# Designed miniproteins, single chains, continued (2), part 62

Each design is a single chain, and the fold is of that chain. pLDDT is the mean over its residues in the fold that is shown.

## One batch from the design tools (miniprotein)

Design m6267
Fold by ESMFold2-Fast:
Structure m6267 (fold): chain A 67 residues (1-67)
Amino acid sequence: KEEYIKKGEEYEAKGDAAFAAGKYEEAAEYYEKAAEYYEKAGDKEKALRADINAGLALIQAAVSKLK
């Protein structure tokens, strides 16, 4: 269980770095992986936060492709 939380944190950090670099699609993929691991760990709050971050990254990626 704790191993899943650690993996979630690793992917969340990668997502944060990708988002800061403007790589929104890559950030979304990392946040989705983080959410998956947090769900496996049973941490619903961290999973929800990661899902929200993935959604925001996907919105940014989509908007960037339109303009």
Scores: mean pLDDT 83

Design m6268
Fold by ESMFold2-Fast:
Structure m6268 (fold): chain A 60 residues (1-60)
Amino acid sequence: MTAEERLASLPVGTVGAVFDAVRAMEIAAGELEGLSPEEIAKRLAETDAWHARVVARARA
């Protein structure tokens, strides 16, 4: 079982809250690591794409 499969088994509202927390942590971690705003934005775009895939899977 993948992490994506486990996340897709959660209620859609819970999935949204989990990904909101992940995005907040990615921003905080990126700032602490001294990443550029562009690199942080790229990481967030990857997280947004993963969130969209989990939501699409949960709706199937």
Scores: mean pLDDT 76

Design m6269
Fold by ESMFold2-Fast:
Order: structure tokens, then sequence, then C-alpha cells
Structure m6269 (fold): chain A 58 residues (1-58)
């Protein structure tokens, strides 16, 4: 689970950088909200977390 959290955080950081580079303020706002909610990921089951990371990789 810890490795999955690290991978998801890495992808969120990359998406943040790309959105900032593009100047897409709406995307930056959405990513910030998603990142804040990610702090609650400890309440998500391992299977649900794995599915979420799979979605983010696409």
Amino acid sequence: KKELIEQAAKFLDEWFKNATKDGNKDMIKLLKELREKFSEVSKISDEEFEKLIELLEK
C-alpha cells in the first residue's frame, strides 16, 4: 500500500507540472482538490487504491 501511495503521489505531481506548464488553471484547481482528498486514501481498501492508480496511469 505504501508503494502504491508513492506511485500515485508521483503521478499527481507529474500531472500538476504538466497542467502548470499548459497554464490550465481549471486543471490545476482540480488536481489540488484531488491531492487534498488523497490524504484520505488511508481509508481506501488496497483493491480500490490499486484500481485508482491504474486509472491515473492512463
Scores: mean pLDDT 66

Design m6270
Fold by ESMFold2-Fast:
Structure m6270 (fold): chain A 80 residues (1-80)
Amino acid sequence: MLRGGELGRYLGNLYTGKPKLSEEEKKTIEELSGLPSTHPEIQEKVNKIYKEVAKEIERGEIKPEDFDEVVLKRLKEEFS
């Protein structure tokens, strides 16, 4: 319950804000794209992926606990 509530708040912030990337997400993006994770183009793509995954969680297609894994997988696909 508590973890689900915190994740829900986190996802809500991602709908309208610039999400703070984890160190693993930053490393993955920088290794695949050759650009810093703070680059505007990278930030735009990350925000799009976060919004799409958040919507899929709302639809019950993805479990909230799988958010980080699914985001990382989609980042690898986007920058491959």
Scores: mean pLDDT 67

Design m6271
Fold by ESMFold2-Fast:
Structure m6271 (fold): chain A 70 residues (1-70)
Amino acid sequence: SIEDEFRKKAEELNKELLKEGTEVDAQAASLSPEERRRLVVQFVADSLIRIGDLIDEYLKKLREEREKLK
């Protein structure tokens, strides 16, 4: 189902983001405060964009299914 596909993609994305977050934290430990801020902000922005893209894909699929029910 569309919901199962979304759930699997969301779970995989969550695992990727947790791993990447750990790597960012490790890299940040050796950086200046300014470089650390830039790295963290970039990671958060990129993560939110990826989450938003996944939600947008799911909403488009749901709208297509909803139209079939009319």
Scores: mean pLDDT 85

Design m6272
Fold by ESMFold2-Fast:
Structure m6272 (fold): chain A 68 residues (1-68)
Amino acid sequence: MRLMELAEELMKTATEAGVLAAEAVRAYGEGRYEEALRLAREAARLAEKDPRQKRLAEEMARIAEEAL
């Protein structure tokens, strides 16, 4: 699943953004798409100064938004 792959990549950095990405995957798996979107957006905000992490988190947010 694409969302899980993106979260795993973020989690490799052991950052706060990675922790929020893992929570977003859990919310998405439970059908809580609005919460998954919120968590993914917060992950992108925390990754503001890391262009790669920000892009991954923004892609996760897009996937969650498309599921709404």
Scores: mean pLDDT 77

Design m6273
Fold by ESMFold2-Fast:
Structure m6273 (fold): chain A 81 residues (1-81)
Amino acid sequence: MSLDEVLAAEQPAAIAEGNDAFKRLEELAKDPNATREEIRSAQIHAIAAALLLGAAGQVDYAKELIRKSEELTRKALEKLA
């Protein structure tokens, strides 16, 4: 099995992980009790998931997830400041 074959087989899992990580960040952005540490942890997970998605060939989707994650993180942190 080549690296390309492994990445192709893992692409659906990478997409699911990216969606789950982003949804968690969205939920934290709406939660008035979310801590700065929780928001930062969710941001790191969302970026890591987006990088895996990019490695799996979904580069445009990865870029969009990173952009949206940064915006949600900014909004979530603004409510704490």
Scores: mean pLDDT 74

Design m6274
Fold by ESMFold2-Fast:
Structure m6274 (fold): chain A 58 residues (1-58)
Amino acid sequence: SEAEERAREVGKLARKSKDEEAAEKAGQLATLGVILAAQGDDEGARRALEEAERLAKK
Protein backbone atom coordinates (compact mmCIF):
# COMPACT_ATOMS: atom_id res chain seq x y z
CA SER A 1 0.00 0.00 0.00
CA GLU A 2 1.01 3.65 -0.30
CA ALA A 3 1.24 4.00 3.48
CA GLU A 4 3.53 0.95 3.72
CA GLU A 5 5.72 2.34 0.91
CA ARG A 6 5.98 5.72 2.65
CA ALA A 7 6.76 4.00 5.97
CA ARG A 8 9.65 2.12 4.27
CA GLU A 9 11.06 5.43 3.00
CA VAL A 10 10.82 6.87 6.53
CA GLY A 11 12.81 3.87 7.78
CA LYS A 12 15.54 4.49 5.20
CA LEU A 13 15.73 8.20 6.11
CA ALA A 14 15.77 7.42 9.84
CA ARG A 15 18.84 5.17 9.38
CA LYS A 16 20.67 8.17 7.83
CA SER A 17 19.51 10.58 10.55
CA LYS A 18 21.98 12.05 13.05
CA ASP A 19 19.14 12.74 15.51
CA GLU A 20 18.45 9.32 17.02
CA GLU A 21 15.48 10.46 19.16
CA ALA A 22 13.76 12.12 16.18
CA ALA A 23 14.45 9.00 14.08
CA GLU A 24 12.84 6.77 16.73
CA LYS A 25 9.74 8.99 16.91
CA ALA A 26 9.57 9.02 13.09
CA GLY A 27 9.51 5.21 13.09
CA GLN A 28 6.66 5.18 15.63
CA LEU A 29 4.65 7.70 13.58
CA ALA A 30 5.27 5.72 10.38
CA THR A 31 3.91 2.59 12.09
CA LEU A 32 0.87 4.56 13.28
CA GLY A 33 0.32 5.82 9.72
CA VAL A 34 0.26 2.25 8.37
CA ILE A 35 -2.22 1.18 11.08
CA LEU A 36 -4.51 4.15 10.38
CA ALA A 37 -4.43 3.47 6.62
CA ALA A 38 -5.33 -0.19 7.24
CA GLN A 39 -8.33 1.01 9.31
CA GLY A 40 -9.48 3.34 6.49
CA ASP A 41 -8.36 6.59 8.15
CA ASP A 42 -6.57 7.91 5.07
CA GLU A 43 -6.37 11.48 6.39
CA GLY A 44 -4.92 10.42 9.75
CA ALA A 45 -2.46 8.12 7.99
CA ARG A 46 -1.32 10.94 5.69
CA ARG A 47 -0.75 13.34 8.62
CA ALA A 48 1.19 10.76 10.64
CA LEU A 49 3.38 9.86 7.64
CA GLU A 50 4.05 13.52 6.78
CA GLU A 51 5.16 14.18 10.39
CA ALA A 52 7.30 11.02 10.35
CA GLU A 53 8.99 12.15 7.11
CA ARG A 54 9.82 15.57 8.61
CA LEU A 55 11.36 14.00 11.72
CA ALA A 56 13.30 11.39 9.73
CA LYS A 57 14.96 14.13 7.62
CA LYS A 58 16.56 15.72 10.73
Scores: mean pLDDT 82

Design m6275
Fold by ESMFold2-Fast:
Structure m6275 (fold): chain A 73 residues (1-73)
Amino acid sequence: SALERARELLEKGNELISAKKYEEAIRYYQEALRLAPDGPVAPEALRNLGSAYSKLGKDYEATQYYIKSLELE
């Protein structure tokens, strides 16, 4: 299912964050959001996008993703 695929992409993104491959992690999280924009994957993917952008020094983008994650609360 799309939800199962989104979870796999979220996990791969998390592995890339641990490897400090932030730009690659962002691509995986964006694809996870495309497949599952609602439900449990979306808030975690948005928070992790915020963290990844923050690690890249892109504080504006990081803040926007954190706000989006809170809106899904």
Scores: mean pLDDT 88

Design m6276
Fold by ESMFold2-Fast:
Structure m6276 (fold): chain A 86 residues (1-86)
Amino acid sequence: GMADVFIDLHFKDLEERIKKGEVFSDEEIDAYIERVRAGAHALLDTEAELSGLSPEEVAQRRADIDSKIEEYRNRLKKLQEEKLKE
């Protein structure tokens, strides 16, 4: 859905910036992630209205989004830690 594509594009952008040697504080990574989460939730709410998703389906997709975002947070922080060791 739109929310999933939005998350993937934004996390790919930050991942590529870290791979190129750009350094972010934990606060900067966390702020970026929370901005992505807010955008993803807004897009999910829009998709839910347009597609007639049930409250249970919306709750499940929100949980999936939040889980995916936390996996990306851990991945980005680990990637930066490993790059800083090089």
Scores: mean pLDDT 85

Design m6277
Fold by ESMFold2-Fast:
Structure m6277 (fold): chain A 67 residues (1-67)
Amino acid sequence: AETLAAALRRLAAEAGVSEEAVERVEAIARQDPTADFEMVGVLVAAGLSLEEAVAIVARAYAEARAA
């Protein structure tokens, strides 16, 4: 199965998020896969709406099948 960090990296990059923000959200997922609020915060800070950021994080969890 794909890891949460790998799924987040791919989905954030596909959404046009900056390389720096992609690396940061991937690092958060590797450090603590339950830190969904921090992951959302990074994506919002990178210019996504709250709705878009939540959708990406939720999709990454679904695709990774990780808690």
Scores: mean pLDDT 81

Design m6278
Fold by ESMFold2-Fast:
Structure m6278 (fold): chain A 73 residues (1-73)
Amino acid sequence: VLAELAAAAEAVIRAAEAGLASAEEAELARRLREAAAAGDLEAALRAVGELGLLRGYAREEVERGVEEARRAA
């Protein structure tokens, strides 16, 4: 789970460097990367949830994904 979250954060950071993602998305992705590197699952799940909401995913979908990831870790 943490490795997958770190990979997702890297993809968003690279997209922002290319001008394809917002500064707010880049900041959340950096927080996600730092939390994943630190082994802080709850901080990582919070950051990925906020990213999902920023990208327009439904709240219920984001909440289900976060809960599944928490159980898988």
Scores: mean pLDDT 75

Design m6280
Fold by ESMFold2-Fast:
Structure m6280 (fold): chain A 70 residues (1-70)
Amino acid sequence: DEEVERLIEEAVEALKAGDEEKAKEYLKRAVLLSKDPSKTLRRFAERAIEAGVDEERVDAVAKEVALELA
């Protein structure tokens, strides 16, 4: 889904800019629009790590979003 991929990209860019709250909001929207939340969270993590974001930070954001949507 093009919209899900766009939201993942925006979440990664927000996280690179240090805006953790904005990153979480984009990621939540991506997960809610996704047919596969687990795949969407993995795609976000892959993209963020590839973009140079610290792995620990990426894991924290993904975990927090997953817990809030559980």
Scores: mean pLDDT 83

Design m6281
Fold by ESMFold2-Fast:
Structure m6281 (fold): chain A 99 residues (1-99)
Amino acid sequence: SPLLEEIEELLKKIIEAAKAGDEEAMMTYLSKLGELVGELAAHGSLEELREAAELLDRFIEEVKELKKKGEIKEDLAELIISVLETLRRYLLERIAELE
């Protein structure tokens, strides 16, 4: 899915921006991620929604590990985790509605 590929690339860019301490870029990418997740929830298949939820879960765990290693500032990591967990919950709610 081109939309899933774009979501994955944005997640990578969020992590890179966070590692660099670039809060402006990080917030821009998080905003774009929210838009794409919304598009996927509206138009995506059940399989795509499940894949996106799994993708978000993997990146949440990666951000948690980077936080533990001190590679991302705690405040930036916590903000990213909060946003990704909110988006993942939204996708899981949509999956439950479509099952």
Scores: mean pLDDT 90

Design m6282
Fold by ESMFold2-Fast:
Structure m6282 (fold): chain A 67 residues (1-67)
Amino acid sequence: PPPFPGYNDLPGIKNPPEELRKAGEYLHEAMLSDDPEKAIEYFKKALELAPDDPFVQRAVEALLAEL
């Protein structure tokens, strides 16, 4: 079961689930990629793991604007 400290806030903020952590890793890989096609693939993977997370959605939108 999830710990008390992480559950007082939304789980995706203070104590993110593994899916959100992996989404963050994909976003980081997208930022390091110099190939926009690969970056888009990483964005899709991040959104598949955390489609309803506003931070992931905003990060993808910001990174796509920089490409």
Scores: mean pLDDT 66

Design m6283
Fold by ESMFold2-Fast:
Structure m6283 (fold): chain A 75 residues (1-75)
Amino acid sequence: MKEKLNELKKKAEELIDSAAERGRQAATEVIKLDPDKFDEEEKERFIRAAELSARNDALGRLTGETTSGPLVTFK
């Protein structure tokens, strides 16, 4: 019986994609608050880091490996 695993996998992918999209939108809002503070390369890195952080948070919540409040940072 693998049907339940396939359904859970698809739902997990949808949740992860939704989380990544929300992370991207949140990062874009933060950049809009201080657009002059960030170079275009830094903006892209920040948005990508937010997407990855949101995806990792969603995955961790599904597996129980994460704490609330994922951090987004760049160097």
Scores: mean pLDDT 68

Design m6285
Fold by ESMFold2-Fast:
Structure m6285 (fold): chain A 62 residues (1-62)
Amino acid sequence: SIKEKIRKYFPYPELVDALVEFLDQKNIKSVEELEEEIKKNSGFTKELEEKILSFLDKLKKE
């Protein structure tokens, strides 16, 4: 699942819990859904949004 990939591969362990909570709050199940929600209204800082989008881009290339 996307949550397992975040827990294993997200390069900022201190941000994992916040990101997983966001997935649960928005009922996000896929990389594409997470990308769309970040672009719409994440509530995160621009720096964190860029970190998430960069990570998702790398996952799409796997």
Scores: mean pLDDT 78

Design m6286
Fold by ESMFold2-Fast:
Structure m6286 (fold): chain A 84 residues (1-84)
Amino acid sequence: MKEEILEEAERDVERYRARAEQLKATGSPETQALADSLIAATDGFLDAVREALEREGPEKAREVYRQQRAVLDSMLAEAEALAA
């Protein structure tokens, strides 16, 4: 059974990946490199939230989710700025 936080993280991964693929399709080499980094980071994000939930519980998982999401948001903003 998926915990609510894992479902939210999976939805965020889908959104980041969809936007990264759009940026890769139309972007410069720099934009493509940042988009590839963002896609790779989404794998780490989901695993980090899942591991925190299993080992340390829901409170720590929420903390990890918020911290990792902030990093992904920053990476996406940088890629979008280069694409503009």
Scores: mean pLDDT 81

Design m6287
Fold by ESMFold2-Fast:
Structure m6287 (fold): chain A 63 residues (1-63)
Amino acid sequence: SEAEELRRAAEELLRRAEELREEARRLLETDQSPEARLEAQFLEGMAALLEGVARWLLRKAEE
């Protein structure tokens, strides 16, 4: 069903977002440079965008 496809797409995006947040966390644990902070900020921003899209897809699946 379309709803099942939307949920599966959202789950995949949430998984990728979690991986990006984990990467950002690990980066900041090993490197405290300004460059590492900028890279971590970029990764967290990407994760937030994916989470936003996933939430939108989940809302669509409920309709």
Scores: mean pLDDT 88

Design m6289
Fold by ESMFold2-Fast:
Structure m6289 (fold): chain A 94 residues (1-94)
Amino acid sequence: SARRDAESAAENARAAAEAGAAGDYAGAAGAAIGAAGDALSAGLAAGTEEAREYAEKAVEAAGKAARAALAGDAEAAEAAAEKAAEYAKKAAEA
């Protein structure tokens, strides 16, 4: 369901932030990519243009989180992961 996909995306985004804070930037990148996948799934399940737009923003934010994590920028990775979770939730609710 879109709701469960959004919850999974939020959980993966939190895991990305925690991994980044612990210095596990590869783990943070992996979790952020997982959040993007869940967000896309939620957007497709909702079937609206608004949901698709939010899903696209979630994927973009997750990509930024992954790049920041690989660069060792934990603060930027956390901020981007939080945005990915936020957009994923909006995609599921749209």
Scores: mean pLDDT 72

Design m6290
Fold by ESMFold2-Fast:
Structure m6290 (fold): chain A 62 residues (1-62)
Amino acid sequence: MEIEVVLEGRLAPGTPEEVARAVAEREVRQLAKDLGLEVKSVEIEVTPTEDAVEVRAVATLV
Protein backbone atom coordinates (compact mmCIF):
# COMPACT_ATOMS: atom_id res chain seq x y z
CA MET A 1 0.00 0.00 0.00
CA GLU A 2 1.33 3.47 -0.92
CA ILE A 3 -0.13 6.67 0.51
CA GLU A 4 0.79 10.35 0.46
CA VAL A 5 0.39 12.31 3.70
CA VAL A 6 0.76 16.00 4.44
CA LEU A 7 1.70 17.14 7.94
CA GLU A 8 1.63 20.82 8.90
CA GLY A 9 2.67 22.41 12.16
CA ARG A 10 3.81 25.59 13.82
CA LEU A 11 6.80 25.91 16.16
CA ALA A 12 7.82 28.81 18.40
CA PRO A 13 9.29 31.89 16.66
CA GLY A 14 13.06 31.63 16.37
CA THR A 15 13.17 27.81 16.21
CA PRO A 16 16.23 26.87 14.09
CA GLU A 17 15.47 25.32 10.68
CA GLU A 18 17.48 22.19 11.62
CA VAL A 19 15.31 21.64 14.71
CA ALA A 20 12.09 22.22 12.73
CA ARG A 21 13.20 19.68 10.09
CA ALA A 22 14.15 17.13 12.78
CA VAL A 23 10.71 17.49 14.41
CA ALA A 24 8.95 17.02 11.06
CA GLU A 25 11.06 13.94 10.20
CA ARG A 26 10.31 12.42 13.61
CA GLU A 27 6.56 13.02 13.21
CA VAL A 28 6.57 11.42 9.72
CA ARG A 29 8.46 8.35 11.01
CA GLN A 30 6.08 8.02 13.96
CA LEU A 31 3.03 8.20 11.67
CA ALA A 32 4.56 5.53 9.40
CA LYS A 33 5.16 3.24 12.41
CA ASP A 34 1.60 3.78 13.67
CA LEU A 35 0.29 2.73 10.23
CA GLY A 36 2.69 -0.22 9.84
CA LEU A 37 4.30 1.45 6.82
CA GLU A 38 7.78 2.64 5.83
CA VAL A 39 8.83 6.11 4.68
CA LYS A 40 9.59 6.02 0.93
CA SER A 41 10.22 9.77 0.57
CA VAL A 42 9.72 13.00 2.51
CA GLU A 43 9.95 16.65 1.46
CA ILE A 44 10.09 19.23 4.25
CA GLU A 45 9.51 22.96 3.85
CA VAL A 46 10.31 25.34 6.71
CA THR A 47 8.95 28.90 6.55
CA PRO A 48 9.87 31.36 9.33
CA THR A 49 7.23 34.02 10.00
CA GLU A 50 6.90 36.84 12.54
CA ASP A 51 4.69 34.70 14.83
CA ALA A 52 5.94 31.16 14.22
CA VAL A 53 8.17 28.80 12.29
CA GLU A 54 5.79 26.97 9.93
CA VAL A 55 6.66 23.43 8.84
CA ARG A 56 5.10 21.40 6.04
CA ALA A 57 6.07 17.80 5.33
CA VAL A 58 4.87 15.84 2.30
CA ALA A 59 5.64 12.14 2.71
CA THR A 60 5.04 9.01 0.67
CA LEU A 61 4.58 5.91 2.84
CA VAL A 62 4.69 2.26 1.64
Scores: mean pLDDT 84

Design m6291
Fold by ESMFold2-Fast:
Structure m6291 (fold): chain A 75 residues (1-75)
Amino acid sequence: MLEEIRKMAAEKYGELTGEAIALGVQAAAAGRAGDYDRAIELLERAAKLAEEAGDEKLAEELRKALEEVKARKAE
């Protein structure tokens, strides 16, 4: 039944989205500490999880943050 499939998908994707957000927060903390390499690794993982979760908005925001951190590291 479509309802059961949707519920299982929502539970799985909710878990992935939660992990992506948690990694994004950790990346922000690493960036503030000047640990850009760690921030880049965390943001790459977060963006991948957000894409897997189907959260396009979160994935786009995380990719933008990743590019910003890369730009700061290049300064």
Scores: mean pLDDT 78

Design m6292
Fold by ESMFold2-Fast:
Structure m6292 (fold): chain A 75 residues (1-75)
Amino acid sequence: SKEEKQKAAQAITTATNGLGQGRDPEEIKKRIEEDESVPEKAKKAVTEALERKEEDPSLSEAEVGRLAIEKYQEL
């Protein structure tokens, strides 16, 4: 439980850092999906948040991170 939450937080941080570095959301999504260390619930939450960024490029990295947290809590 705590371990899974920590890994989820790390995955969200990795994704938002990638966006801050100017990486493509689709590239970040592929890297997260291929990372076997990331829990499935976290993969789903992060990929759904990144898909929202692809649909709305005006979303900040902070907004994407917040969406990922919200989606993770709903799952």
Scores: mean pLDDT 82

Design m6293
Fold by ESMFold2-Fast:
Structure m6293 (fold): chain A 68 residues (1-68)
Amino acid sequence: SRMQQIVDRTMAAVRALADSQNMSLEDMLAFARAAVRTLSRRAGLSPEETAQVLAEVTARVREYYAAR
């Protein structure tokens, strides 16, 4: 799905940045939210779909940082 593609692309970028940059959780969440909004707009997602992708990505970023 388009929503799943945006989640996967954003999480790939999050992992790459976390590995190459010493980014805080706060900075990474700001980056991820901005990326989701941009990709969702380009993909033509509704506000409701964008909110769902934001929630999923936010949860995954928090889980990723908690596991490190």
Scores: mean pLDDT 85

Design m6294
Fold by ESMFold2-Fast:
Structure m6294 (fold): chain A 89 residues (1-89)
Amino acid sequence: GEEVKKKAEELIEEIRELLREAAEADPEKAKELLEEAEKKAKELGELLKKAVKEGKLSEEEVKEIMERVYKAVKEELSPVAERLQAALE
């Protein structure tokens, strides 16, 4: 359904923002932001599972949403990895 897709988009954007903030934060603050991003990712996963069970989303639509999540994580976590590497040098 449209409501499920809208909620999924909102959660993806919240996750992206948390990951982006973590990339710019110190290690202690980055840990807190990453834990919050994990909670949002879990909420998204539960939303998608429920939507498939209720016939509101196809498996293909879920795959498209998950690919967007993986892309966001890959793009935003690359700067976090660079910051952590710099801190260890």
Scores: mean pLDDT 76

Design m6295
Fold by ESMFold2-Fast:
Structure m6295 (fold): chain A 61 residues (1-61)
Amino acid sequence: MKRVEIEKYAREALKNPKYRKKAEETFRQAIEAMLAGDDEKVDEYIKELKKLSEEAKRDQA
């Protein structure tokens, strides 16, 4: 379930070149935290990716 959210928000943020690098870095950290079983960090990175996705959509004008 959390992996689907990570992929969804990262993919949306990656569509905007301005946010691409930050989205890639946050995505890598989210996957690493998930593999380590650190649910607290995974939730924090999902929140960050969601924020980046929202900012990317706003700035796509």
Scores: mean pLDDT 79

Design m6296
Fold by ESMFold2-Fast:
Structure m6296 (fold): chain A 80 residues (1-80)
Amino acid sequence: SLQEEEARKKADEIVERARKALDAFVEGHKDMPLDELRELAEGIVRAAVAQTKGLPEDIRRYVEEKVRELADEAIARHEA
């Protein structure tokens, strides 16, 4: 449906914004302890999920899972 397509598009835009925020955040905080960096990355995940208010639950879960995956990947790159 059109509503489902619009929800998916909005989800993709939220994920892309979160990816850019995570990349910029990790790059700007290279000397930050990993535990603190993880807590702040979790804040970005929560902010992305908050942007999904009013969207179907499956879309909200998709964004949370995808942004959390991106946060884990960004932190793994910081450790490397």
Scores: mean pLDDT 81

Design m6297
Fold by ESMFold2-Fast:
Structure m6297 (fold): chain A 82 residues (1-82)
Amino acid sequence: AAPEEVEWTVGRGSEQDADSLVEKAELLKKLAEELGVEEAVEYAEKAIEAAKKGDLGTAEEYIAKAAELIGRKIDALKAAAA
C-alpha cells in the first residue's frame, strides 16, 4: 500500500519510523567509531539491523544503549582533559 501522511507517527509518538531510527543509529555508530567505543558501535549496528527489519522497539533499545556508552565515554574524556 502507498504510505499515508500520518503513518510516520500514528501509535508511536515516542518512537521514530524505521528510516529515522536507521539514520540516528548510523550517526551514533560514526560517533562511537570516532571515540573508539567498540561496544557502542556493536549496539548501533544491531539498532540499524532491527530498524531495517521493522523491530522499532528493539532498535530504540539498542540506540539508547549506544547513546549511554557514548555519553559515558565523552564524560570520561572531559574528566581526563580537566
Scores: mean pLDDT 74

Design m6298
Fold by ESMFold2-Fast:
Structure m6298 (fold): chain A 114 residues (1-114)
Amino acid sequence: SAEVEHLRELLDELGLSESTKQRLLDAFLSLPPEDQARLLGLLVALLLYKQEHPDIDISLIEELLLLFAEALRLGDPELIARAEELFHQFLNEKDIEKQKELLEELRRLIEEAS
């Protein structure tokens, strides 16, 4: 589908590992259209972020994407809303240590929901 082609192009442009690309593709295909659109929006935002911050550790981007995809897969509207809030805070944060703290908070929320 056009959405799968867009996903693949965004994942390639971000320079993600092959294992992360496969996990995100599997997650994407399991999601309803509304949540597929959320994941694509997240990828576009991260691509723009990476272009402005080329030295960012790609592992932080991979972790953020995988955690957000897991939140969408779990399907709890409260968890999804909190994940979107944390994602927005991550993109607006300039301190890498605080970005890591936001990822740890998101991970805890997902573990509690699982």
Scores: mean pLDDT 86

Design m6299
Fold by ESMFold2-Fast:
Structure m6299 (fold): chain A 81 residues (1-81)
Amino acid sequence: MEEVRRLIREAEELMRRGRYEEAARKALEAAMRALRLATDRDVILEAIGLILRGIGLMLEGRYEEAARKFLEAARLALEHA
């Protein structure tokens, strides 16, 4: 739990500094760790959907939007852990 919250804060700080590629990488790590804590199937499926959308955005070089999708996934999974 604390590690995921730390990664979310680090990703948000990187976003504020315009370091979007690093923010996306940290946010993805937060989302993946939060998924391991989630137990609700519907929450897990929604978070996976957000992660897949974020990966698609990263492949397009849209790192700011990717970071936002990963942060949404991390927060969703963490709230329901």
Scores: mean pLDDT 86

Design m6300
Fold by ESMFold2-Fast:
Structure m6300 (fold): chain A 64 residues (1-64)
Amino acid sequence: MRALAETSTGVRGVLTLDGDRATLTTEGGSVTRLEILERLDERTLRVRSLESGLVAELTIVEEL
């Protein structure tokens, strides 16, 4: 699945889901690797950054 997504910190990008893993490519071209911890609702995921260990919520804005 590919989607436009926004983090709880206001970072926007293209989200690519692959099983329990996700990749967020930001508008600035940065790539962040994420682990999906929980699906909170139809549009909201709880994720953890593999680089920092930071837990955040992602909101799916639009499916691509």
Scores: mean pLDDT 79

Design m6301
Fold by ESMFold2-Fast:
Structure m6301 (fold): chain A 117 residues (1-117)
Amino acid sequence: SLELVESGGGTVAEGGSLTLTSKFTGDLSEVVEFGWYREREGEPLRFVASISADGTKKRYDEEVAGRVTISLDREKKTLTLNMSNLQLSDTATYYSWALLKNGTLVFGEGTQVTVTG
């Protein structure tokens, strides 16, 4: 019933900026947290950032701290990840997620980011 659709991925030059957006459809009343994971080729899924459902609490992975900003617009039903000073190592498929009160994680289908040097 809850679905996440990502957009904003693509190819960007090293040092550049990119904004990823996830649009939610369905009921948000059972959501406690939203976030982003990423998957680099040959590596496990890794946490990037999260924001509480009320928008007051944010968390970031150490590798991206200071270079990414997560924001949530509940009325527009959008989760945004603003990325700056992109590095070659930021090349990955990025997945938005929502954590439900029952402990279920709902994922989007992912969006590819490719950083070129």
Scores: mean pLDDT 90

Design m6302
Fold by ESMFold2-Fast:
Structure m6302 (fold): chain A 57 residues (1-57)
Amino acid sequence: DKEKLENAVKRLKEELGLSDEQAEKIATSIVNASKKLGLDYDELLDIVIERLKKKRE
């Protein structure tokens, strides 16, 4: 789980230009949602990143 959280933070920072605090908040939400809802973590992360990118365009 640490590795998944760190990878999500890195991707959110690199792809969306988020701060460490913002990226950690979103990454933690994705990890928790994937566990609670039985959704794939990598798929959820991709969906969130693409949705946030689209809102900025």
Scores: mean pLDDT 78

Design m6303
Fold by ESMFold2-Fast:
Structure m6303 (fold): chain A 77 residues (1-77)
Amino acid sequence: SAERQLALLEALAEVTGSEALREAARLLREAVEAYEAGDFEKAEELGRRAQELFEPVFAKMTPEQLEKALELAREMV
């Protein structure tokens, strides 16, 4: 679900200290709110922007950082 993806993204931001991931989490949260309001075009655009910020940081993450974030995200959901 989007909520689980948001939890993982927030956990990754905390583990890495990445401002780009915090901004991606903010955009994804706004995308979820837009989707719930029925504004699907806005939700898709915000989600796309979040993904653009997420992908470069994700590509540089270590396996240890990813595992730590997955453990943290499980506790948040």
Scores: mean pLDDT 80

